# Designed miniproteins, single chains, continued (4), part 1

Every score and structure here is a prediction.

Each design is a single chain, and the fold is of that chain. pLDDT is the mean over its residues in the fold that is shown.

## One batch from the design tools (miniprotein)

Design m12001
Fold by ESMFold2-Fast:
Structure m12001 (fold): chain A 80 residues (1-80)
Amino acid sequence: SKVLEEFKKLAEKHVKTVEVIDPKNAERYKKIVDKALELAEKEGIDKAMEFLYNETKDDPVFQVLADILKAEVDLIKKKA
């Protein structure tokens, strides 16, 4: 799916963003994103986003990144 491939690219870009803005938490964020990508492949993007929001609920910066990723996903779905 083109939508799934674009979702993977965007999620990987967000990991790189965290490496720059919050390097101490970058490895933890990458592990959360890696699990979200696995869920996206098996159960779809909506389940992956649900997981990402739940795992980052206590991290305000990661919650903002999840909101940005959700908006980006909604844009790629509209174009597809």
Scores: mean pLDDT 85

Design m12002
Fold by ESMFold2-Fast:
Structure m12002 (fold): chain A 75 residues (1-75)
Amino acid sequence: SELEELVKQLVEAAKNNASREEILEIVKKLHEILYPHIDFDKLSEEEQIKYAIGIMSRFKVDSETILKVVEALKK
């Protein structure tokens, strides 16, 4: 599944302390597949983070990795 592969890429990016830009691009791709009627770039930072948390929780990503993604997006 493209979604499962993107979630795996997001987890690896977070574990490797990837840039905000790299993490945001993966989150945006996940959001575009799951919410094709919503323009990710028009969302506030808070809304982007809420969607990232929701998506990661749906795919059972661990809390430590979710926190790393959230911290990267707040940079």
Scores: mean pLDDT 88

Design m12003
Fold by ESMFold2-Fast:
Structure m12003 (fold): chain A 80 residues (1-80)
Amino acid sequence: MRRREEVHEVKDAFKKAEELKKQLEEEAAAALAAGELLSAEVTVEYDEKEKTATVTGRFTLSDEGGEEYVSTVTLKTNPS
């Protein structure tokens, strides 16, 4: 399984997480329609105390015998 993990500081972690989730779901739908993915799941976990949101994408790649790719993006609120 391949993994990618990123941490970003943003002004509004919850708003950015919702935007990122929508973007990843749209990209995943296009890749599924193109036959590049066998499955895709995008989830978001919110931590209101820490003002942190974690977006996780789980993708099964069709060209690699069903290999799973997991991308995790942690967004932290850092008001300027």
Scores: mean pLDDT 78

Design m12004
Fold by ESMFold2-Fast:
Structure m12004 (fold): chain A 69 residues (1-69)
Amino acid sequence: SARVAELVALIRAKRLDAALALAATLDEGEASQVLMELAVLGLTRGFPRVSGSLSPREVLLLVIRHLTA
């Protein structure tokens, strides 16, 4: 979706505030798509095995904070 592509672009530009604001509006399916795109780009290789009860959106918010730190 256009929102998935926009969020990936914001994360790559290290726009933390804008990325977090957009991520909060995504559904779980869109959050999963963003995580897959980031994984293909190699940007999530530092995040194997988060606690297994986190939703895709919760994982995405953690990933954004670390990629923009």
Scores: mean pLDDT 77

Design m12005
Fold by ESMFold2-Fast:
Structure m12005 (fold): chain A 91 residues (1-91)
Amino acid sequence: NPLEEAKQEVKEKIDQIEQEAANLNTKEKQEQALAYGKELIEKYESKTKELNEKRYDEWSEEERIERLKIGLEVYKGTMYYFTAQQALAQA
């Protein structure tokens, strides 16, 4: 099932994102992650909004998979932004 496979891949990539965020151990990496995180959030929020305007029963499997992938990019951006912001504030 492509949708269930996509859900599992997203779950695994969440773990990878969390590990990458934990490895932001220099100020340069933290500053870059802050900028990159903000860019990802802004880029993918509009795409998410478009898909969310459809009724649940009107969503294709492909649209559900795309929504999961967009959500993953927003999560990546949020994780990088928040982790970097917190680390820079403690420096």
Scores: mean pLDDT 79

Design m12006
Fold by ESMFold2-Fast:
Structure m12006 (fold): chain A 94 residues (1-94)
Amino acid sequence: MEKLIEWLKKLAEKVGTPKKVVDWLIEKLKEYKPSEEEIKELEEKAEEVAEKNGRKSKEALEELLGVAVVEYLYEKMSEEEKKELIELEEEVEK
């Protein structure tokens, strides 16, 4: 769990995601309660993508891990939760 939260936060900081959106995504991640096996699958998927694309740096791998967490969240989200995310993004939009 903590690893997924850290990867998500690092990606969010890099792309400039508003705090309210990040906090909401972290809450959903905790609600979905990914198992240690699911976490390992995300890590393995990110490593496979890194190898196939020649991304050998630790920084590139951490970015891909963050992307894998976001993909996991979107896959688990209901249509209602996706609407909540859009509404939240619109609320924090400058």
Scores: mean pLDDT 77

Design m12007
Fold by ESMFold2-Fast:
Structure m12007 (fold): chain A 65 residues (1-65)
Amino acid sequence: MTEEQRQADLAETEAAVADYRGEIASLEKELKETTDPEKQRELEHRLSVLFTALGILEAAIAFLR
């Protein structure tokens, strides 16, 4: 792996983390505002998936740095 490729991969992964954090914040706000139990379950499931993905990406950043 070249230094340039490592820096590009790091920047791309950091951008993905920022996007995931933004989506999580959006879904958490929607979850707080919703009163529909079905929608709450859907949002909680989406949040669970995003938190898992975020953890994997943060681990990748730690490995690349």
Scores: mean pLDDT 81

Design m12008
Fold by ESMFold2-Fast:
Structure m12008 (fold): chain A 79 residues (1-79)
Amino acid sequence: QNYPNPFTDEIHIPVNGPAKITVFNLLGQKVLEINIKDDKDLTYKNGKVIIPASVLPDGVYFYKIEQNGKVVYTGKIIK
């Protein structure tokens, strides 16, 4: 195939209000940063943040979600 077959294309995380999402690779380098300002943002649907894992190469990544300077969610992306 002309593209990788991702194991995860989107990750849906329940978030209330404005939030900052940061995604890191295995080396701890920031690969994505998403700032959610309101519920009309392209990455915010039905009370959930959508992380577009489709833009990441195959591998393992970690994410964090921050609200008011506090980490409220963390997780792992496998692709």
Scores: mean pLDDT 66

Design m12009
Fold by ESMFold2-Fast:
Structure m12009 (fold): chain A 66 residues (1-66)
Amino acid sequence: MEDVARGAEAAGRGEGGEDLERGARAAAKISNTSFESGRGGVIAAGLLGLRGERAARAAVQLSKTG
């Protein structure tokens, strides 16, 4: 609850690089853990480098439903 303002601030600033970087890092970590393969992490990091957060969200949605 105490980071509600930070959550909103991060979301607002997410238009820039801050949220983009966090999304890329989180997605890369998840991808590497899920696949148990360094190659998976490398590929994810490469793709996320292009869009970062947007790519992370798309990947999560695709993995969840696709």
Scores: mean pLDDT 54

Design m12010
Fold by ESMFold2-Fast:
Structure m12010 (fold): chain A 62 residues (1-62)
Amino acid sequence: SSAEKRQEELRQRIDELIQELVELEVQKRKNASDSELTAALDAEIAQKLAEIRRLQEEIKRG
């Protein structure tokens, strides 16, 4: 069904975002002394975490 396909697409997007978060955390660790870069990375991490939360809520509702 269209609903099942949507649920699969949402789960795949969450998996992609988790992989992106892992990569951002690695970049943050490598650049720990660069306060400007780590602040920018923290902002991206926060945005991706918010998107994951939104997608999880959509899965729970659908």
Scores: mean pLDDT 88

Design m12011
Fold by ESMFold2-Fast:
Structure m12011 (fold): chain A 56 residues (1-56)
Amino acid sequence: SRTITVRLTAKSKEELEKKVQAIIAELRAQGLLVTDVKIEQVSETEYEVTLTVVPA
């Protein structure tokens, strides 16, 4: 497995969830299965998302 870290800007929890789901869907389309998601809030509107992925 490996980790992918992305920084996301979101104005609401709903927007953050939509962005995270879009990333998961894109990774799945590339043949990567997301096995873990860790979200850390770094500011009022910025989040660091770490995804653990394995080949699907």
Scores: mean pLDDT 85

Design m12012
Fold by ESMFold2-Fast:
Structure m12012 (fold): chain A 94 residues (1-94)
Amino acid sequence: MIEEIQQLFLKAQQALREGKYLEAADYLKKAAELLVKLAEKDPEAVKPFLPLLEDAIKVLEELSKTVPEEEKPYLEEAIKFLREALKKIKEILK
């Protein structure tokens, strides 16, 4: 699980560098889903990924302002998904 999450963040970063924003959003959604599962199983193991998830949300929010109108709803959906995952993880860590 940890290695899979790391690979998804790396693939998302690569996709962002290549301008493949929808692919990056999909990788980040998959990473966030696995992070929720990791938080439920091993709360300490998820902590190093929280800054990466928060940074990913900020990057997608910035990109949503500049992408074509047809791509914007997909990025906004991904941002919402990531924010909900982050909230859920923070509740588990309490």
Scores: mean pLDDT 85

Design m12013
Fold by ESMFold2-Fast:
Structure m12013 (fold): chain A 106 residues (1-106)
Amino acid sequence: SSPAEDEFLAWLKELAKSLDKEEFFEKAIERYAAEALRGGLSKESVEKLVEALKKLKKGEELDLSTVTGLLALKLYAFFEYVYYGKKEEFEKVVKEMDEIAEKVAA
């Protein structure tokens, strides 16, 4: 893990202790978008990822044939892991999304 990833995880864990689910997810998405822009992702890519994360928050389905959809599902599962402690569910989602990505790339 990079120091920036470790700092982001530590910040999310502190928020999860203090905020309700709705406010936690809102702030998690907002900070991730800011860090992604700082990390060199294009504004267009970040806007598409934020849109996908907001759809998942509303219980809407994503197009899993897209890199953005796969990444959004992995990231949303990561936020669920931090908030609820669903580590096994997060690991399962990462594995399933990586398997789909390998099939699409072939």
Scores: mean pLDDT 80

Design m12014
Fold by ESMFold2-Fast:
Structure m12014 (fold): chain A 105 residues (1-105)
Amino acid sequence: DDRDTAIRLAESALENLNLAIKAAKEGDLEEAIEHAEDALGNIEEAKRRAERAGDSEATKQLEKALEHVEKAIEALKEGDLESAIKHLEKAKEHVLRAKETLERS
């Protein structure tokens, strides 16, 4: 169902965010951008599924995560690793909160 799909997509987003953070810390900009863009896609679809499931709190958390991933990708493209890592970590926090909300319902 939409809720179970949103949870699986949130898990995939968390995996890709962790890979993006690792790559950014290692200075691998190309790999960090690729994983961040994969996470962006996972979060966008997770948000659509959370909306269909009627979970307004999870949807809000995923929207906040989306904003932070977009800012992280911009920072990575500009070579601002410190800003990129902060935004990826904040995106991860919001995806985790969304997942917890989806699992609680």
Scores: mean pLDDT 91

Design m12015
Fold by ESMFold2-Fast:
Structure m12015 (fold): chain A 74 residues (1-74)
Amino acid sequence: DAELAEARRIADAFENYRYGQAYGEESEEARAAYEEGLHVLSGIYSGYHENPEKAEEAAERLGEEARRRVEEAR
C-alpha cells in the first residue's frame, strides 16, 4: 500500500545516505547516493538547516522506523 511504499522509499534513502557517508570519498556513485539520500531525508525534516544534530537524529530515526516497517511487512 501507499504507507509501505513510502516506508520502503525512506529506508532506501537512508541506506543510500549511509552507503555514501561511508564511501563518498572513494566513488562518485557513493557521493551521488549520499546527496540523494540526504536530500530525501532532509526534505522530511524541516529543521535540517538549523539543527545538524537533530537532522542526523531524525534521519536515523526515520530510517530505522522505515526498515522495521518493511521487515515486518515481509
Scores: mean pLDDT 68

Design m12016
Fold by ESMFold2-Fast:
Structure m12016 (fold): chain A 114 residues (1-114)
Amino acid sequence: SMEKEFEEILEFIRELLLKAFPEHPELVEEAIEEVKKDRDDILATPPELFVERLVDALREFPSVEARIKTLAYLLFKILTDEAAIPEVEARLDELDEESREVVLEAIEYRKERL
């Protein structure tokens, strides 16, 4: 079912974020819950606009909490909308090393299942 597919995507995002931010499991869970609440808005936003906003947010907000939250949203968009992939790939050089590694892992996961 579609709900089961979203659950599997959110679990994969949780695994990626816990690997990248092992000292912040509570922040990862808060970010996952926010993605669940905002799911319909994330899916409805055009990929070019969504990716631009989130990449800008990663550059502007240096806190770990903001990075985890922004990455959770970006990863969900990548894993649910293949049109987000070329938009993110065009902006990889704008990401910090940790964010870039997480994003690349999600892109590879998605591409292998297209």
Scores: mean pLDDT 88

Design m12017
Fold by ESMFold2-Fast:
Structure m12017 (fold): chain A 90 residues (1-90)
Amino acid sequence: MAEELLEEMIKRIREVGKGGEAAEIAAETLREIVRLLKERAGEEVAEALLRGWLNPLDEEAQERGREIEATYPEVLQEADAIAQEAADKI
């Protein structure tokens, strides 16, 4: 389920950032991006992208991510904009 993968990724972000302000901003930004993906493309798409981001060496997950980018370019563009705005706050 996408929520379980999201919580795993947030846990890793908080571990790396030691619970600092930057880690909190990154975690909230990821929640916003996942909400956008679920609302615009569906839970299956959000889950597939999270699996790809958590497993960069998983060829099948990376191929699925490329298919999603080709199918939902506008949603991925909005997600990138959200990520860039959050990076400016860190």
Scores: mean pLDDT 78

Design m12018
Fold by ESMFold2-Fast:
Structure m12018 (fold): chain A 84 residues (1-84)
Amino acid sequence: SALEAAEELIEELRERHPDGTVPTEVALKALLRLVNEHVPDSQVAKAIGIILRVMGLGLDSPDGTVPLEVVEEALLEIARLGEA
């Protein structure tokens, strides 16, 4: 399911980024993978909106990172679109 896929991605990100910061490119790849594998065409525009919000935070960051908690919330939001 989309939720199970999101939870698996979150666990992987927690293990790889124990400091709580995720490089923007890593966050983008995880979010896009969830969209590509689990979001129906009718919900893709909403999913892209969520991704753009997260990417905006990364672009505003001096080190090009996004807080892990923000990526986790975005993955779960996208997973809900995959259930629609």
Scores: mean pLDDT 86

Design m12019
Fold by ESMFold2-Fast:
Structure m12019 (fold): chain A 80 residues (1-80)
Amino acid sequence: MTVEEVEEEEERTVKTPEAEVKVKRRSTLAKSDKEQKVVSRDVAEEELEDGSVLVTELVQVESGGELLVNRILEIRTKVE
């Protein structure tokens, strides 16, 4: 079974009434030529020392009897 990991990076800025927030997102995705079924999805938020928020999303998928893990990291930084 052949599994390939692909890393993707995205940056965007969100304006809210309270603050302007810069969002940096990094995704590590497992790609397989076999059928994938989502097994679980976990989301965790952590406040960092600099006031940024780290959001970690972990998605487990099953492909051909193998468990693949997709990881998404998002850092939200308040812009002053």
Scores: mean pLDDT 71

Design m12020
Fold by ESMFold2-Fast:
Structure m12020 (fold): chain A 88 residues (1-88)
Amino acid sequence: AARAATVATAVRALERHAATVEEVVAEYAKKRSEYSDVREMLAEALRELARREPDPAERAALLELAEWVEAGLGFAALEAAYRAAEAA
């Protein structure tokens, strides 16, 4: 329940700021070689998005999502943004 609510909050924040998400993911994709795997890179992109988020609840949700992604949680929206950046 708590994790589902946090994921829902993070997803809403990412959907509301889709253009910023694409820009941040694209910048981290350029640094892909500095990370041991894509999930570590995407987790850092989420932490960057959290630093830019003025709402404390959405910022906290993005930070929690970053930890879960780093731990191995697949997140389709971020993976799609990364694939788009990689293809460009």
Scores: mean pLDDT 74

Design m12021
Fold by ESMFold2-Fast:
Structure m12021 (fold): chain A 72 residues (1-72)
Amino acid sequence: MMSVDEMKEEIEKLAREAINSEDVIKQTSLLLRMIGIVEQGKLTYDEKTSKEFEKYYKDLLKKTRKVLKEKE
C-alpha cells in the first residue's frame, strides 16, 4: 500500500508527463491513470486521509486540465 505522500508524488509525476506531452491521446491516458489511482486509494484510506488527498487531487487535476485546454 502506498502512503498518501507517495501517491501525491506519483500523481504529480503523471500530471507533469501529461503537460509535457504533445500527444492528446497520451495526455488523456495519463489523466485517466491519475483518476484510477485516486479511486483505488480512496477505498484504502480512512475518511480523514481520503478527504485531504481528494482535495489535493482535485486541485491538481483542475490545474492540469486548464493547462492542457490552453494547448488546444
Scores: mean pLDDT 73

Design m12022
Fold by ESMFold2-Fast:
Structure m12022 (fold): chain A 64 residues (1-64)
Amino acid sequence: MSMEEEIIESLALMFRGIGKAIGKPEEAVEQIVKFLRSKGYDEEAEEVEKAFEETGEIPEVPEL
């Protein structure tokens, strides 16, 4: 795994944690999806959106 992939995963996990702490999971998911798409991880971003739509919970960050 590249250093860049590790940084992206770490930042996505940070957004997830913040969203849970402030009680705004929808905003956290939107930020994670936007961030992943900005880095070219469109498929992983779609997985996050779909998981949230199905469960209503902030999903775990996909393996990059």
Scores: mean pLDDT 70

Design m12023
Fold by ESMFold2-Fast:
Formats: C-alpha cells, sequence, structure tokens
Structure m12023 (fold): chain A 65 residues (1-65)
C-alpha cells in the first residue's frame, strides 16, 4: 500500500541517520521529511501540503544547529 511505502521510507531514513551519528531527535525529523517527500511523490498529498510540511520540518532541523 502507499502507506507502507511512506512508512518504509521513514524507517530507512531513520536507520540511516542514526548509523551516521545523528541525534535521535534529528533522525526522527529526517525520517518525517522522507515520509513527506514519499507521500508527495505518490500523490497522497498536494504539492502545497508537501511544501508546508517540509517547511515546518526544515525549520525544526535548523533550530537543532
Amino acid sequence: SMRQRVEQAAREELERSLREGASPRESRLRAQRAAVREAGRLGMISPQQEQQALDVIDDQLQRLR
């Protein structure tokens, strides 16, 4: 299902980020970003909804710097 594809993208990014030494918080935000991008690619959300969600996540990632 499309939901399983989104969940898989999130899981793969979470595991990759943790292996690269990112914090649990940063890794979760990167996983959310991957999920949003996959949902957009699959047409589950509009381009506007994708961009709004990515802006929120990218803002949170920037605050970790």
Scores: mean pLDDT 89

Design m12024
Fold by ESMFold2-Fast:
Structure m12024 (fold): chain A 61 residues (1-61)
Amino acid sequence: SNKELLEELYERLYPTLPEEKRKEFEELYEELYERAEEMSVEELVGALLRLIGLAEDARLS
């Protein structure tokens, strides 16, 4: 399911984040998770890319 894909990505990325960035990442995940099963394939890909982008920016900051 869309929720399972978001959850798997969240669990993989969360422990790699600096502590100070984890709340922001968690808040984005919760927002996306609430709407996940209503997402089209295109919207789901966008959601996954938003999580990846936030995690990458957080690690590079």
Scores: mean pLDDT 83

Design m12025
Fold by ESMFold2-Fast:
Structure m12025 (fold): chain A 84 residues (1-84)
Amino acid sequence: KEKEELIKELSELLGISEEEAKSMYDSLVEKVGEGLAEEVMKKIIELLKNNVPKNLDEIEELQEKIIEIIEKAYEKKYGKKVRK
């Protein structure tokens, strides 16, 4: 139930299809596992709601913050820092 709501909300916030949003969630599950993927998705949605981009530069900044959220979730699951 929660998963479907998160996928729908992400789709609406990003202006993408629900299939695209579901694909993003599935990719998160592969990277961080199912339990952390839900937590990461909630944080991404919260970030997007609070930081609506006004231009392309702000979209790039939001993408960097989203990547950071994913990296932190991965570190939490595997206890390893992501290599840069």
Scores: mean pLDDT 71

Design m12026
Fold by ESMFold2-Fast:
Structure m12026 (fold): chain A 78 residues (1-78)
Amino acid sequence: GAELLVELGRHKEEAERAAEEGDVERARKYTERAQELGQQLLDLGASPVAQENVQGAVEAARRALEEAERRAKELEER
């Protein structure tokens, strides 16, 4: 229920914070956690509003990971 949605939001925020710090490993970890929780919420038959929140949070976490990976690659390439 609602508790998992809050946890999903927290994992999204942690992935975004990790991306800001350039910590790809942490961003990946929290993105994976967000994907796992998102799938669990969908499997439990979340309401339409909860489904939108789940999809939005998972996409935001994925985006944060992509930006962290891109930043790390650019720094490595100089």
Scores: mean pLDDT 79

Design m12027
Fold by ESMFold2-Fast:
Structure m12027 (fold): chain A 66 residues (1-66)
Amino acid sequence: SSEEAARIAAESLAEVLGVETDPSLSPAENVRRLLAQASEEQIREADRRALERARKAGLPLAPLVD
């Protein structure tokens, strides 16, 4: 689902940036805020991690941002 994809994206971005997601915000809002502070290289790394995480979770492969 789009919510599950956004959660994986937020967690992957947070991991690459070395920060934690904000549990008071939606997964989509976490993605938006983390993308605003991430470099292009960090976004590419987060995308790779998000796709691998989705695969391991048995979810369809999804891009970091759809």
Scores: mean pLDDT 77

Design m12028
Fold by ESMFold2-Fast:
Structure m12028 (fold): chain A 87 residues (1-87)
Amino acid sequence: SDLIEEVLEIAREAAERLKAGVPVKEVAVAFAERLVELAEKYNSPLLPELKRLLEELKAAETPEELSAVMQRLFDVVSDMIEAAKAA
C-alpha cells in the first residue's frame, strides 16, 4: 500500500530528526503536518481528526500536554495503517 509506505517514510524521517536532537514538539508538529497532507491526498476520513490534533500539538505548552496529544496522534496513525491493510 502506497499509504502505508508513505506513513513509514514519514515516521522514519521523524525518528532520524529526534536522534539528531531536534526538539520533540518541532518533530511532532512536522510529523502531523505531513500526515495531514497524506490524509488529504488519499481522501482519508481521519483528516478532520488529524487537523484537530495538529492544532492541539501547536497549542501544547507543557510536556504533559504534548505527550497526551502525541498518544492520540499515534492512535490515529495506527487506525490509518489498519484501514489501509484492510482495504
Scores: mean pLDDT 84

Design m12029
Fold by ESMFold2-Fast:
Structure m12029 (fold): chain A 85 residues (1-85)
Amino acid sequence: SEEVLELVKKLIEALNAGKVDEAIEITKKLAELVGFSKEEVDYIIKAIKEGDKEEALIILGRGLEKAGETEAADLVREELEKLLK
């Protein structure tokens, strides 16, 4: 989905800029579109609030892949690789 892909790009930008409140709002919108469980959403938001960008991206990427949002999941994987290398 193009809308999911655009939201993931905005979420990555917000995370990289340390814009916690913006990242949380984008995560909520993304969760509604993709159908994340409340538990998954709560874990992502917790990671964002704790400044754990790696954990937030890991949970997000798994949720996107599970939902079949392969292109968006690939963006998350690319960003995660930049953090780990």
Scores: mean pLDDT 86

Design m12030
Fold by ESMFold2-Fast:
Structure m12030 (fold): chain A 87 residues (1-87)
Amino acid sequence: MSVEEKAREAAEIAREGAKLTKEYEEKYKTDKSPETVAKLIGGALRAIGGVVGAWLLVKKYPDSEEARKALEEAVKAAEEAGLKVKV
């Protein structure tokens, strides 16, 4: 995979995780089942994984605008889901 492809994948992983986190955080208000908690945790871990992946790409390829943009998008998605991430 190219750096550009890896960057897009990391950003997408973060967005998917953020979406799941936000969805199951809302569901948790009315459904406190272990299944809902597991999906909420899974979403948060996926979002964080996407942010970390993008951050590692920026560190390895500091001149890559795609890697930098992916990190910015991943952090924004995580923050919009209520996750505080600093890289």
Scores: mean pLDDT 82

Design m12031
Fold by ESMFold2-Fast:
Order: sequence, then structure tokens, then C-alpha cells
Structure m12031 (fold): chain A 94 residues (1-94)
Amino acid sequence: SKIEELIEEYSEEMAKILKDNGVDLGSIEEIKERIKELLKSFAKTKKPAHVVATALYIMGLLEEKEKDPEKRGKASTAITKKLLELEEELKELE
């Protein structure tokens, strides 16, 4: 329950960061659902590889959809911060 609530919240925040930085992949809801599935895999296994996979997916989206390196850098930094915050919150639930 609480893990699912954290994944929902962080997926929404990360989708908003991507949308605000020019990643046009459709609605915020569609981006959120894709990120949510990746984060669910991390929450289930708690393996660093799933956090890395989530980061690589998001960085790939930024590189494909946003051509301004400064905007990509800002979004990448914000997303990395959110992933680290989520990892710490999930560890506290053990």
C-alpha cells in the first residue's frame, strides 16, 4: 500500500519534470504509467540495476525528444534527485 503510494507520487512528479522540460510523449498520464512500471520492478527487487534501467529509459527519452543540452541536463539532475529520494524512502519501509 505505502510502497504503491510512493511509486504513484514519484512517477507523477518525474512525468511532470519531463513534460515541463519539453518531452512530448503525449499526456502526463502516459509518461507516468511507463515510469510507474519501471519503479514497481525496483520496489519488488530492490536491485540497483532497476534504478539504473529507469534512469537510462528517462535519459533516452530526454535525448530523443529534447535537443537543448541545458534543458536535458536540468531534467536529468531533477530526475536523478527524485530517484535517490525514492530509494531512501523505500529503504525506510524495510
Scores: mean pLDDT 70

Design m12032
Fold by ESMFold2-Fast:
Structure m12032 (fold): chain A 92 residues (1-92)
Amino acid sequence: SPELERFLALAKELGYVPDPSLTPEENLLKFWADIGKKLNLDPNDTSLLGLVLAVYREALERGLIPENPTLSKEEVFLGLQALAIYLSTGKL
């Protein structure tokens, strides 16, 4: 879908290297899982990825994305949409 291509482009901008053997959907699931694993942020990290992880943590704390060790496809896309909105507006 157009949304999958848009979110995959966002993941690539954030330094994700897509696996060509995976579907776009599977690549986004992997990217989202990798973000969750990197939640121990260095407070001095000024990179775009560092900012995204800080925003992810704030969104999780505010209840804007679900706290679930097993995220559904729909929950992953909702989280990616929140990140895309923040990166375009500077606000959640």
Scores: mean pLDDT 76

Design m12033
Fold by ESMFold2-Fast:
Structure m12033 (fold): chain A 67 residues (1-67)
Amino acid sequence: SEKLKEDKKGIILDLAERHFTPEQREEIKKLAEKDPDKAIEYFEKHASPQFVEALRGLLETLEKVYK
């Protein structure tokens, strides 16, 4: 769904702005423009396990809304 991809992208960019360095934000923005799931992979590699778990829960909720 186009709407699901846009909402995922919005959440990813908001979290990047709050929790990552300016250099990491630029990389996340580039990844999110190509594929939001690639930006999520970046979060999984560079964020804390607690942050990743919270993000997974948020994404699961979002997918249920658009199913």
Scores: mean pLDDT 78

Design m12034
Fold by ESMFold2-Fast:
Structure m12034 (fold): chain A 84 residues (1-84)
Amino acid sequence: DEVKKALEEALEAAKKLVEEINSLEEIPEELQKQIDQLLQQADQYAREGAEALRAGNEKEAVEHLKKATELLKKAVELLKKYKE
């Protein structure tokens, strides 16, 4: 089930992002703005994925969920780079 796999991947990416954020005492304003932009874009793709799923467009839903997951992973990488 491709939809279930895409949802599980998105959830794991979101959990990892929360863990990375919680591991930091402070996040610089510029980095926070970048993370906020990525989260805004990820939310938009997640909403588009939900609408595609309601319309019966499972392939489109999976593509949007994958885009949301990519953005969440990018946010995680930015936080990791800051910690290095």
Scores: mean pLDDT 84

Design m12035
Fold by ESMFold2-Fast:
Formats: C-alpha cells, sequence, structure tokens
Structure m12035 (fold): chain A 66 residues (1-66)
C-alpha cells in the first residue's frame, strides 16, 4: 500500500540522514525529524555539531523491492 511505501521511505531516509550526520560531524543524532510527502520522505538528523538531511522517493523504494 502507499502507506507501507511511505513508511519504508521514511525508515530509509532516517538511516541515510544518520549516516550523513556521522560522516559530517562524527556524532550520533540527538534528534531526528521526519516528514512524509506524497512522493517520498525526508529525514533531518541533528547533533550538537550540526545536522544532515536525506530524502528517499517512493520510486527508489519501488526499485529496491523489484
Amino acid sequence: SLKELQELAAQLAIEKAKKLLLEKTGELPESIEVKKTPTGATATATSRKGSATASVSLEEVEKMLS
């Protein structure tokens, strides 16, 4: 279902944002904000030293499941 694809996109966006934050700052996230959209999801991971944002589209998720 669309909701299941959005949840998977959100989870992938969270993991990607966490990885980018670690690469950028060397820190684990203190907070994670997730926004779901009709076309995908965006996650922003924030630590004391900075933040990182990642987006995953529903199209990317569908390709992973194919």
Scores: mean pLDDT 84

